# Designs tried in a protein design run: designed miniproteins, single chains. Part 92

Each design is a single chain, and the fold is of that chain. pLDDT is the mean over its residues in the fold that is shown.

## One batch from the design tools (miniprotein)

Design m3195
Fold by ESMFold2-Fast:
Structure m3195 (fold): chain A 67 residues (1-67)
Amino acid sequence: MTMMEQLLQKGREDPELQAAAAELRKIKDPAEMIAALEKLIAQIKDPEKAAILEALGVQILQEQYKS
């Protein structure tokens, strides 16, 4: 999914989004991760950064589901 891959790459270069993604990765329960993701998105004032964080959260959910 090309657009999601681009968003994920942009998120990795943003220290705020990297910190948020690292925190989300520590959560092993998918429901708790989704709740934390929604809270973090609500704290971001930039709509593009919010979209990138959402893409990162989806990627982490997919990784947790496989793990």
Scores: mean pLDDT 74

Design m3196
Fold by ESMFold2-Fast:
Structure m3196 (fold): chain A 69 residues (1-69)
Amino acid sequence: AVEKEVNAILDKYKDDLKAASTELVKKFPDQKEKIKNVLHNYLIDQGKVKNDVTANQAVDQIIKEAEEK
């Protein structure tokens, strides 16, 4: 499933979320919402963000930057 591949790529790049997101957007351009959901859960589970609002804002910025480069 797409979610398993997304998690595998995140694990491959560790904390380099921009590199991970760039590869994910290129592999799954039509699955942006699933990528956002996995990134959201990753950031919360790793304690990198304090709440869902901050997680969603961070995910939106990461995806936007990945799509521009």
Scores: mean pLDDT 75

Design m3197
Fold by ESMFold2-Fast:
Structure m3197 (fold): chain A 105 residues (1-105)
Amino acid sequence: MEELRELIRETVTSIKTNHTLVADEVQERLNELVERAIREGREGEIVRIAAEVLAELADASTPIGQLVIALANRDMETLRAILEANLDPEDAEAALEAAREILAL
């Protein structure tokens, strides 16, 4: 899983800093590791690692960065507050439900 964490970090950093995707070889390797983990019933580990990496690289001064940090910390109260402040009630509830399902993996 450390290789998966590093590939996710590289991908997110590339998109964030250069607005470009990483090389095809990195994308293929990431997809291979994700598919393997899914086949082994380790979807929860992938989601957790992805959330942790995104939180590490997130800009806490932006609403999206704050959402990612709250999700990584499993801080459902902060996540709800941010969603309710930025989305209509139906979209906020749908997003919160999706977050609960992801965190249950």
Scores: mean pLDDT 70

Design m3198
Fold by ESMFold2-Fast:
Structure m3198 (fold): chain A 80 residues (1-80)
Amino acid sequence: MTKEEIDAKLEAVAKKTWQKILSRSPKRFTALIDKMRAIDEERTDEFLRNAGWSASHYKDEDAQEFVFLMNLEAGLRALE
C-alpha cells in the first residue's frame, strides 16, 4: 500500500463515520454544522473530517457521538 492509498482510506473512514453519526442523530448535529458552514465552509469540512476520524476510534455509538460533538464544538470556537 502506498501512502496515498493509506491517506485515502483514512479520509474514507472519517467521512463514513461522520455520515453515519449524522444519519443516526441528525437533530443533535445539523444545526451546529449549518452554523459552522455559514461561518466557513472549507474549515467546517476539515473539522468534520477530523471529528469523524477521532470518533472512528470508538465502537460504542454513544461514545462516537460524544467525541464527534466535542470536536465540532471545539471547531466552532476556532472559527471566530
Scores: mean pLDDT 82

Design m3199
Fold by ESMFold2-Fast:
Structure m3199 (fold): chain A 92 residues (1-92)
Amino acid sequence: FKEFARELIEAIENEDYEKVKELLEEAKKTLSPEKTLQLLGLALVEALAKNAPKEFILELVKKMLEEAEENKVSEKVKKVIELIAETIKKEL
């Protein structure tokens, strides 16, 4: 997890969005659904902080919603992710 988090933050700082996509794909294969969602959340916060392109931010939001749906996360977690997604879509 720590290695994925570090590389993900570095890729976002370098505006290497293709590397971010590759890292998230590898994380999904390697990590638990919970850890994958945590990594996606970290990526989203970092992308927002660095003013990443709107398209990239929306793609991260879409991936979070897909992971929550596919992996049957708790209703509480799912609801929080939905609220984050709605808020970001309205602000962008």
Scores: mean pLDDT 75

Design m3200
Fold by ESMFold2-Fast:
Parts: C-alpha cells; structure tokens; sequence
Structure m3200 (fold): chain A 64 residues (1-64)
C-alpha cells in the first residue's frame, strides 16, 4: 500500500516521501522517473499508469 509506494519512490527519486508530499514539486519527479515508478509499481501488483502519477500528485491519491 502507501508504505510500498514510498519504498519505490525512494528507489526512483532518492528521497523519502510523506504520503501527502507533492511527487513533482517536493520529490523531484519527472517523466522518466514517473515511467520507472509505474514500471516498479506494476511489477508489485499496482495497476498504475503515467497519467495516474501526473493526476494524483501525492502518494495518498496514487494509492487510492
């Protein structure tokens, strides 16, 4: 869930994420890192798209 997504975000961005941090403004997410996040999340059973990452902006919204 959120804890699992936090681990993936740390591997991708190098930063620990709070659930309500903005993925782009606070954590340095970009298009390539968003694609890698989606790939890693899908490997772990999350049904995510790149559009979901841009729409959600936070881990809490993304884990919905």
Amino acid sequence: SIADLKRIVKEVTGKDAAADDDLFADLGMDGLKAALLVSRARERGYDLTIADVYRARTLRALAE
Scores: mean pLDDT 79

Design m3201
Fold by ESMFold2-Fast:
Structure m3201 (fold): chain A 71 residues (1-71)
Amino acid sequence: NAVTQAMELAKKVSKSDDSPASLALEQGLTALILEQYGLAVTAFKKALALDPGNQAALEGLAFANQKLTEQ
């Protein structure tokens, strides 16, 4: 579910980084929890623009897109 996915992604985010990419990733995770998948896609795309190798953002984007396709 969206909560489980967000928790897994959050574990990969280090708040000690406190970077713009981390903030965008947190926005995406929050949107997933609120089931606002379109906003989650936007936030994860921003995170990937700042950090293209961020696996948590890639997984979040894939999950949010899958949910948009399902709905």
Scores: mean pLDDT 74

Design m3202
Fold by ESMFold2-Fast:
Structure m3202 (fold): chain A 85 residues (1-85)
Amino acid sequence: MDARLAALRAEGRAITAENIALGRQLLAHAETIKEILEAIGALLRTIGLYLDFERAVAARDIAGAEAQLAELRALQAELRARLAA
């Protein structure tokens, strides 16, 4: 159980770091105030999802941690798509 939580935590940290990097890249490429606000919003959402993920890990709620990790992965895909557009 603890080994699974440790693995989830490592994955959550890695994907959060990538989402922050992607969000910073979107901010660097923003040409309008709307794009700036959208990039900032994505960064804030990444932080919020990561905090919820860490709470689930602290509670030893594997299902909750996996659900938040899925949300972080969905945001990663969204950020990659926005950067590619």
Scores: mean pLDDT 86

Design m3203
Fold by ESMFold2-Fast:
Structure m3203 (fold): chain A 94 residues (1-94)
Amino acid sequence: SMEEEILRRIEAYLESLLRHLEGDPRVSPEQVAAFRAAAEAILAAMRANPADMRGALDRTLAELLAQETDPVVAAALRMAAAGARGIIDAAEAA
């Protein structure tokens, strides 16, 4: 389905971003773990809400950012969300 294709593309994007963070000497293993947990929560919320994946992404991001005190993790989450929104937008435009 289109929803499964979007989720697969977002998962691949988040995995690529996670690998980039793991390779950055300025990013700690604890920051990487926090980002991984948040990305998994976002993907789970989107999978649970296939009719409103954008809404699930935005709501889950808002909840995670409200609790996130690390500015590096918060910035990575905002970047991840922007990329995920772009994937959804591109699929909806096709």
Scores: mean pLDDT 87

Design m3204
Fold by ESMFold2-Fast:
Structure m3204 (fold): chain A 100 residues (1-100)
Amino acid sequence: IEEEAKKLVEEAKKNNKPVIVRADITPEGLRLAQLVGKLAKENNIPTLVRLEGGFLPSGELTPLGQLAYDQLAPYADYVIPVNEVSGYNLEEFEKLEKEL
């Protein structure tokens, strides 16, 4: 968990790019994203969080999604909701990931 967060930030620093982290709405997923954000801030690297689920098809956050967002927002420059199963925002995220 902590070792995983360090690897992600060090790889981003090596490539002089923003760090991208996938966050499931679980205690471990949210903790990983928070640790990545803290380490990235210490290294002056932007953090982009791909939040897996927690929203309606309209793009509105569910109560659980809002809780996850609120816990991640202080640690991330961007939080992007993506649903891999339905493909929502998946192409947009993949395009952004290539541009970063």
Scores: mean pLDDT 70

Design m3205
Fold by ESMFold2-Fast:
Structure m3205 (fold): chain A 80 residues (1-80)
Amino acid sequence: KKEEAIKKAEKALEEAKEAAEEYKASTDPAKIAAAALRAIGAVLTAALLYKKTGDPKVAELAREAEAIAREAGLNVTVKV
């Protein structure tokens, strides 16, 4: 179960990276909004996985996803 949570958190981190890049690169308002929601959703997914598992590796992945989203200009803060 913990291994599955880590893999899901890794996928969430990857999605946050992809969405953050799309958010920075896009000039289409609909694509910007969709990318922002995807990035925020990915960060929240990783944070929720940490709350359910308490796994330090999941916490690390969640914090990295948050940092990537914030670096892209999205104001996202989660408790991990």
Scores: mean pLDDT 82

Design m3206
Fold by ESMFold2-Fast:
Structure m3206 (fold): chain A 111 residues (1-111)
Amino acid sequence: SMEEALNEIRRHLEEARRHVQEAKALVDAGKPKEEVDAHIDRALEHLSRILELARKYAPPEFVEKLAEIFRKLVGEITRLKKEGKPYREIVDALERAIDEIESLIEEWEKK
């Protein structure tokens, strides 16, 4: 059902947030980038799962907006890594994208 899909999307969103908070803690503790990357990759996997569920159950306009946020995020992370930017900037970009996705999910639930 749509309600079951929304509940599953919210679970994936919370898991993505959890991995972002773990990545932040690892960055702040000066841990190896490989450990930080593991949590970033897990967060992105959860966001990808949200997009898959949205493609099946959400209105097309919401799917397009989610896909744009996800594509922009992946592009920004790739650029920041290529330019050797601090991992804090990557984690902050993920957190902003998760907040944008949460706002879109709220709009979809109100429709």
Scores: mean pLDDT 88

Design m3207
Fold by ESMFold2-Fast:
Structure m3207 (fold): chain A 111 residues (1-111)
Amino acid sequence: GKEEGERAEEAAEKAAETGDAELAQEGGRYGARAGRLGDGKSAARGASATAYAADKAAEQGKAEAAQAGAQGAREAARAAIESGDGVGGAAAGAAAGGASFSAMLAGAPPA
């Protein structure tokens, strides 16, 4: 749980700096895994960090990284809610929704 959340935050931080789609996806994957291991708080933190990375990628015009990060953040937010952090997961889910919209404005295909 906690280790997966820390890996999610590290991957998301690098994705925010580089606009790398694989790192954005990795942030979401580790966040979702933290939730599946029963650590909703770590999943919510990972989801929020991944949503932020998606917004930063969208600001840079990196539509693929923005879309990957937004999707990963949504999956991690859902895992957080399912693991008991409904408040944190809901907030992260809202951030992921905003990131998805930003990704569309940056040129990502509509869902």
Scores: mean pLDDT 81

Design m3208
Fold by ESMFold2-Fast:
Structure m3208 (fold): chain A 103 residues (1-103)
Amino acid sequence: MKIELPRDLAEKLAKYVPKEEIEKHFVLPDDVPDPKYSIEQINPLLAKLLKKHGAEYVVPAVALSLLDPRENPRLLLEAHLGTFDKRKVEPYRARIRAWLAAQ
């Protein structure tokens, strides 16, 4: 079952990830705007990671970085350069699920 995203998180995530890629793993609320810039313009490395590993694994990691106020999303993504592994991103999916369940 897909996780339903709260509007604030969905809007933040849509700034970095195309809606079609988010919808592969999450349910978006209505009226979430499309990103003003292409992912290649915002973060060419994130675009490369999405293409290589797929949204199912990269999108939860990006969503988690946006939820942690102590983590800079750019620095967290830069630290994960080319090292995305399905097993490494599964804890991020678990944390996002736990966070959503606590809301």
Scores: mean pLDDT 61

Design m3209
Fold by ESMFold2-Fast:
Structure m3209 (fold): chain A 87 residues (1-87)
Amino acid sequence: SMEEIGREMLERREKGESPMSILNWAARTLMKEGRLEEAKEIQDRVLAINRKTMETGDIEAGKKEAEDALLELISRFLGVPKAEIRG
C-alpha cells in the first residue's frame, strides 16, 4: 500500500539512507506494484534533479532538492505534515 511505502521511506531515512537512493527505491517499488503513474512522477522528479545538478555542478542544491522531494512524498503517502517527519 502507499502507507506501507511511506513508512518504509521514513524508516530508510532514519537509518541514514540518502534521499536520492530512497526516491529511486520508492519508484522501483511502485513500478513493481503496478502504480506506474506514481512511479513515473518520482522518476521524472529524480531525472530533473540529476539533470540540473549535472548542468550547474551544484551538488548541495541537488541534495536539498532531493531531501525536499522525499519529505513531500512521505508527507503525501502518510497523510502527515512535513514538520512531523522532520522531528
Scores: mean pLDDT 85

Design m3210
Fold by ESMFold2-Fast:
Structure m3210 (fold): chain A 71 residues (1-71)
Amino acid sequence: MHKPTAQDLVNLMKAMSDLSLEQKLTLIRYFFEELKKGNVPVTEELKEEVIEELKKAGLLDEAIEKEIRNS
């Protein structure tokens, strides 16, 4: 099974760019919960890649970064 990437989350958030901040936070939480349910370790490297890709896409907010780091 292919491991989900930071780019997969970024592409999903780009497709749903009209989402509210609360909805975006829920989507991020769901993404990391799905990784945990699949027994995939959420590494610091994965979190940093997600943050970097969201920043490049102009989708990063302080609340979003905090949610990712707390996952």
Scores: mean pLDDT 73

Design m3211
Fold by ESMFold2-Fast:
Structure m3211 (fold): chain A 71 residues (1-71)
Amino acid sequence: SLADSYYEQGLKALKEGRYDEAGELFRKAAELSTDPEKQAEFYRLAAQAYAKSGRLDEAGEFMEKAIEASK
């Protein structure tokens, strides 16, 4: 799926240290996912990527979205 394609691109960006890019890619994967469990996982990954890039406000926002999607 397109969501899975963004997820794979995000993993590559993470491995290459491009944390802001990884966060954006995981966010896109989450927004395109129709599975709440996958959506929560992708939002959590986006939060982790943004935290690694020092974007703590964004990290908090996406962690909150992950919690909401897991309900």
Scores: mean pLDDT 87

Design m3212
Fold by ESMFold2-Fast:
Structure m3212 (fold): chain A 58 residues (1-58)
Amino acid sequence: SLAEKIRDDAIRVQRLIPPESLYAGVVGTIKEHTPDYSVSLKNGPSDLYPSNLEIKKK
């Protein structure tokens, strides 16, 4: 899905950009472009890496 691709693309660059910036931008992009998908955190709110994002269709 597009939501999964946005997350996976962010994971590829996470070493080059501060994790809080990647996390905030990725969540916003998924909500804007794929509003029929839910975003949750696998490891809770302390993990700011995009790899912590669990994406499921509503």
Scores: mean pLDDT 75

Design m3213
Fold by ESMFold2-Fast:
Structure m3213 (fold): chain A 53 residues (1-53)
Amino acid sequence: VELTPEERELFMRIVDLAIERGRGVEELSDREIARALGVSPATVSRVRRKVFG
């Protein structure tokens, strides 16, 4: 999957957040991830779609 360096870094942080919270990446909302990582929900949604969709 062709991610930009910023999107790849964000995805790694999303995975770390899911592990820390004891949940799957799919169980975290875009807003929850965005709030925790200081990014927009739209950016989170775009990265998740590129990886999973």
Scores: mean pLDDT 79

Design m3214
Fold by ESMFold2-Fast:
Structure m3214 (fold): chain A 67 residues (1-67)
Amino acid sequence: SELEKLIKEFKEAVLEYYLRPWDPEARKRAIELGLKLKELNPDLYKKIVQEARDEAMKRLEEEYKKA
């Protein structure tokens, strides 16, 4: 469905934003998709942001352990 596509794209965009916070394209994508999802379901928006942030933190910790 279109909603499932939006959720997937938004989660990927937020994850990329947390991994590459200096990237203006990542920020723009996260904002645009986030506004759409927040208008449709603000609770789902919060859940996806939290999940993507947790995933980004996990990946950063794994890279820290390898360094």
Scores: mean pLDDT 81

Design m3215
Fold by ESMFold2-Fast:
Structure m3215 (fold): chain A 104 residues (1-104)
Amino acid sequence: SAGEERQYAIYHTRLTVEISGFVFDVETEVKKGNYKEAEQKKNETIKLLESIFQEMVKQLGPEKAKELGTNTINTLKSIKSEDPYVNKLIQEVIDHLEKLIEEI
């Protein structure tokens, strides 16, 4: 339906913005030597993604939620930072998203 297509596009955009913001924020904090703040940004992002995922399951159903989650994981997997610590934080977000998808 047109309503379902609209909701899908909204969640796709939200996920893209949140993931881009996460990567930018953790790279910025790590460059400053603010490792604790980078860890906090990771934890905040995980909680936000869990919330968005619960909304997507309710609004779009489990199949479309899994599709958007898989696309988000693939986007994160395509990101490589010059800093191994940033890559570790990205991997931890990937691990949490993979678990969320498995539980749907």
Scores: mean pLDDT 89

Design m3216
Fold by ESMFold2-Fast:
Structure m3216 (fold): chain A 76 residues (1-76)
Amino acid sequence: SNDTQARRIDQDSQRRFDDRMQQSDRLIQTGDDMRQRDPSSQQQSDRLRNQGSVIRGQGRYDYNQGQTRSQQIQSS
């Protein structure tokens, strides 16, 4: 049914979003911690923070795509 399909898409999108946000937060926090402990690690810290930022952007994009898909199914 459309309701079952929309629910699965919503649940899958939410789980992937949560996973991506957690991954992003961990990378950013690790980068921040590295910089606080050792200023010479700035390049590695910046790379980790940039990786986290990219993952966060990907997570938002994927979540929005899932929401659009769910809305289209519910509207049908």
Scores: mean pLDDT 81

Design m3217
Fold by ESMFold2-Fast:
Structure m3217 (fold): chain A 82 residues (1-82)
Amino acid sequence: SMERERLVEELAERLGVDKSLLRKSFEDKDLPDLVNVLKGIPVEKVDPETKRGKQLLLVLGLEKAKEEGDGDKYEALKKLLE
């Protein structure tokens, strides 16, 4: 959908990753979760027991590592998302 493509592009720019990686990781049903990530949802509101919750925690960790300039953590988390 157009909404998925837009959110994937916005997230890819924020994380500094290729958008094709995010397209493989997220489906249309996951769009509400992507919107929440882009809005800066608190980590405690993400369900870590679900596959998507774990992926969202990885995405949030990537954004934080990029903002903090922690290159080692960024590369490690990026590999887990792949």
Scores: mean pLDDT 73

Design m3218
Fold by ESMFold2-Fast:
Structure m3218 (fold): chain A 74 residues (1-74)
Amino acid sequence: MKLSPTEVKILELLLEKPKSVKELAEELGVSPSTVSRHLKKLKSLGLVDEIGKGVYALVDAESAKILIEAQKKA
């Protein structure tokens, strides 16, 4: 599974707590549309879910931690 650096950072931020598209955009310094594009990809991969009103959460925090570590070692 190939993730961009931005997608890895989104997963790291979601390890802290569920966050909105706006919160992720502000923390990453990118546009909300850029975050939405990455979140759609992460959702298609089963890594995140929309839990309501544009707020996203990790499907499984432990699996996300393992995946983040694997991506950073590349």
Scores: mean pLDDT 81

Design m3219
Fold by ESMFold2-Fast:
Structure m3219 (fold): chain A 95 residues (1-95)
Amino acid sequence: MIGRFYPEEELNRLLDEKLAELRKKGAPDEVIAQIRATAKVSPEFALLEANLVLLRLDEGKDIFAPVTPEDYAAAQARFDEEVRRLGEELKKKEE
């Protein structure tokens, strides 16, 4: 299930915040660079990737380990919540 397209500027803003959090939690620069490369093609997919890495770091898991269905579902749930919050922020900007 693919989310709706949002303004790339807003998605890139959220991604920048996620990449800063990833760096604080010890993600390697190569992982951050890969997510940034993905963002040039699909900011939505880059946010999903960033959430997957954040979840793995939060649980002390190897970020390079094969993705389980459970890990992917958890990353998708975080993505859905972030997209919901982005929608709320965009509504506030209209007023």
Scores: mean pLDDT 72

Design m3220
Fold by ESMFold2-Fast:
Structure m3220 (fold): chain A 72 residues (1-72)
Amino acid sequence: MDKEKVEKAIEELDRRAAEAAREIERDPRNMEALATVARTALTAALLRVLAKKGKYKEALEFLNELKAKEAA
C-alpha cells in the first residue's frame, strides 16, 4: 500500500514540474516557476531512488517531513 502512495506522490510531483516547465516556456524570466521545477523534479528523483531500493516507508517519511517544512 505504501508503494501506491509513493508512486502517486511521484506522479503528482512530475505533473507539477511539467506545469511549471510550461510556465517557463511562456515567461523564461519566471524565477518562481524555475524554483518550482527544481524543487519538484529533485524531490521526485529522490523518491524514485528510494522506491527503486524498495524503501517505500522511508520515501513516505521523507515526503511527510518535506510537507511539514513547506507548511512552516
Scores: mean pLDDT 78

Design m3221
Fold by ESMFold2-Fast:
Structure m3221 (fold): chain A 87 residues (1-87)
Amino acid sequence: SKLVELDRKTIEEAKKLLEEAEKIFEETGDVEKALKLADESVDLLKLPLYFALHGHPDHPLRDELVETYEELKKKKEELKKKIEEVL
């Protein structure tokens, strides 16, 4: 399915956005850009996850979407805590 292939690419893109957010904070200290990219990372998975849970019961990436969404949410909160410790 073209949609499943798109969702897989979206998972990869979301992971890369969070890694970029962490790197930008560590290398530049740009809090606003880091938080924006971290937000975009988590938000990118919301629609694919909704579809996997409600629109396509046999979605092959359902578990991966759930696990990745929760992992990225946790990493975003960890990044926010690191930022709060520096401010």
Scores: mean pLDDT 85

Design m3222
Fold by ESMFold2-Fast:
Structure m3222 (fold): chain A 68 residues (1-68)
Amino acid sequence: MSEELFEKIKEALIKAGFSEEEAERLAREVVEDLSLLVRAAREANFVPRGGNNGEELVELYVERVKKE
């Protein structure tokens, strides 16, 4: 799970113009944040909809990284 998401985030960052080294570092941080969010959502009994949420989450986090 997290490893697949890490790979997708890394690829998205590289396509956005980040270097492979920077993309790897940022993707690692994003995966850590996502793991915490998923855990919190599970405890709150929140069930995300749709099978493509992974791509939506990657795009959302890339947008946040670009701003700050």
Scores: mean pLDDT 63

Design m3223
Fold by ESMFold2-Fast:
Structure m3223 (fold): chain A 79 residues (1-79)
Amino acid sequence: RLRELQLRLLRGEASTEDLLALARHFGLDLSPATLRALFRLLGGEAFGVFLTLAAAGKSVAEIAAAVGVPQATLSRLLS
């Protein structure tokens, strides 16, 4: 269930399959490698913020500022 996936994400316990399921739910077409790299970079809570802002159509600059990572790093992972 989505709520259980979100809780696992916040605990840092998300599997690759959990990350793929969340990305699909938010309408994001990201590769498993990109999702794993983002989760490793951001951690559980910040990854949740990333998904929410990306689904809302926020810019890479706005997302990077919100999750506390360099814009160049985030942009490179999404390219």
Scores: mean pLDDT 77

Design m3224
Fold by ESMFold2-Fast:
Structure m3224 (fold): chain A 95 residues (1-95)
Amino acid sequence: SKEELQEQLFEIIRIEILDPEEREKVRKVIEKLPQSLLEQLLALDEQIRNAPLDEATLRALQAQLEALLQQVPPEVRDVIRAALSTPLLLKLGVL
């Protein structure tokens, strides 16, 4: 369901938000995201986590993340970028 997708995305990004009041603001914005965008963000997170340590593949995933983030409201764009790009940047740093 859309509610399950919202909760999955929120759990991924929650670690990037220390302030409880800010977490509630972010949760409300996530609730307004279209289901297709939630599905694409979660699929990309899974692709990043399962990606090989290959720079070309990792850079392509980075470009896909930035393209999806353009569809995300500015209020949550940076926190979603931080959460989803962290494992990607760690993999790039290992190369």
Scores: mean pLDDT 84

Design m3225
Fold by ESMFold2-Fast:
Structure m3225 (fold): chain A 80 residues (1-80)
Amino acid sequence: AVTVSLTPEEVERLEKEAEEAYKILEEMIKNGELPDEDTLRAGIASAEAAAEIAEKLGAKKVAELARRVKEALEEALKKV
């Protein structure tokens, strides 16, 4: 089996990066600066995959942020 072991420092860095990305996305949605439908659909798929990987690695905050990104992108897709 292939397993990835992250240090607490690496997990913290990923959590911070995920939080920053999520805030940027929320600001883009509020400003109406949405990418096209194809880009939004690609983003949804990527966020879903990221959430699954993060859960397998035990990075719960990253997984939660990835799910929120997916939900925000799905909401944005309804407006395009």
Scores: mean pLDDT 73

Design m3226
Fold by ESMFold2-Fast:
Order: sequence, then structure tokens, then C-alpha cells
Structure m3226 (fold): chain A 82 residues (1-82)
Amino acid sequence: SSAERQRVLRLTALALRVIGLQQDIILATQRALAAGQTTQADLDATRARADAVNARVTALLRADDAAGLEALADELEAELAA
């Protein structure tokens, strides 16, 4: 049905947004490391959090949880803005 297709497309778009935000956080941390503004340990922790975020995205997609994906995107946007 069109409603089922629209739900799948919305979930996919939200998942891609979360992945993109996590990539931006990693890139920001890499730039901060290059500028001497953070540590290798902080970058390693950021990468470990990316693995945890990917696991959360997979679980939320399997649950058809669009609200959970939106909340996760908001968390990552707040982290990136800090």
C-alpha cells in the first residue's frame, strides 16, 4: 500500500539523517584533534558511540519506530551544536 511505502521511505530518510549526523560528529572531532582541541581518546570514544548509534538505528528500524529515530537525530544535532 502507499501508506506502507511512505512509512518505509520516512524510516529510511530518518535513518540516513542519523547516519549523516553521526558522520558529521566524527568529522568535527577529527578536525578538533588536528587543531589540538581534543584527544585521541575522545575521537576513539566518538567512534565507539557511532557503533552504538548504528545498533540503535537498526533496532529502531526493526521496530518501525520513527519517533525514536527523530529523538536520536535530535540528540546527535545537540551534540554536534555543542
Scores: mean pLDDT 87

Design m3227
Fold by ESMFold2-Fast:
Structure m3227 (fold): chain A 73 residues (1-73)
Amino acid sequence: MSTEEVNERLAKMLAGGAPLETIKAFIEENKDKLDPKTISEYIKKALEAGTLSEEEAKELVEFARSLGFDVEL
């Protein structure tokens, strides 16, 4: 999967309300191809859309940071 395809797939999973564990697994498996800016942007968009709760968004940000991503809400 290309870098562009990986980032687009994460965006679709966040917009579509994929299970939190599925999103976390995808981020971990594709950490070398994910853009921290894409992670931050689509978590914010999912929060705005109500697809993620505030608690779920915080958990995803903390998880991404644990993998070395510079991610902020």
Scores: mean pLDDT 83

Design m3228
Fold by ESMFold2-Fast:
Structure m3228 (fold): chain A 63 residues (1-63)
Amino acid sequence: MPEEVAKLIKEGKDISKRVAYVLWAIGEALEQGKWDLGVELARAILSGDEEKVKEAWERFKAA
């Protein structure tokens, strides 16, 4: 899991950084052909739930 994503979830206050990480996750999904897992990761980032982000990221890497 990228350390920056976990740190962003902890900080919880910079909306522009959260949007940037959502766009990053979508871009990675498109580039790697893992669209469903990338959407799941983006949803986890939007939720602000650190554990969901970790789980979604591990599933993304495992595929």
Scores: mean pLDDT 69

Design m3229
Fold by ESMFold2-Fast:
Order: structure tokens, then C-alpha cells, then sequence
Structure m3229 (fold): chain A 86 residues (1-86)
């Protein structure tokens, strides 16, 4: 799961947004429901990828899910602010 999260972040940095969405989705599927922090990281990654694609509705949905798991996550809060600007 950690390797998939790291690969997803790398895909985002390289501009491969569809690959990033796929990798973060696979990370989410590989992460047990009890691992709230790792699931929140996958949700945040999905939100970031959707922001980059201009899909702010999906970005807000995924960012909100991440924030519900870890309310003090600064990365998720930043993603929500970016989604709400448009």
C-alpha cells in the first residue's frame, strides 16, 4: 500500500494524472478500513489528481472523505481550498 501511494504521488509530479488516479485507487483497495491514515492519504491523492484534471466536484468529494478520517490533515485542507476556488 505504501509503495502504491508513493508511486501515485510520483505519477502526479510527472503529470500522469490518469495513472495517479489508478495507483491511488489501487492503494485504497489494498488498505484495510482500520488504517484511517493510509486511506486518507489515498483519498487526498485522488483529490489532487482530480484537481489537476479540472474535475473539482470529484476532487471535493475525495478531499472531504480524507478530512473526515484525519480532520487535522493540512494537505487535505489545502486540497479542499483549491477545489472551492473554482
Amino acid sequence: ADELLEAGRKALEEGNYDEAIKLFTEALQATPPSDRKRRAEAYAGLAAAYIKKGDFLNAMMWASLALRLVPDDEEVRKLLKEAFKK
Scores: mean pLDDT 76

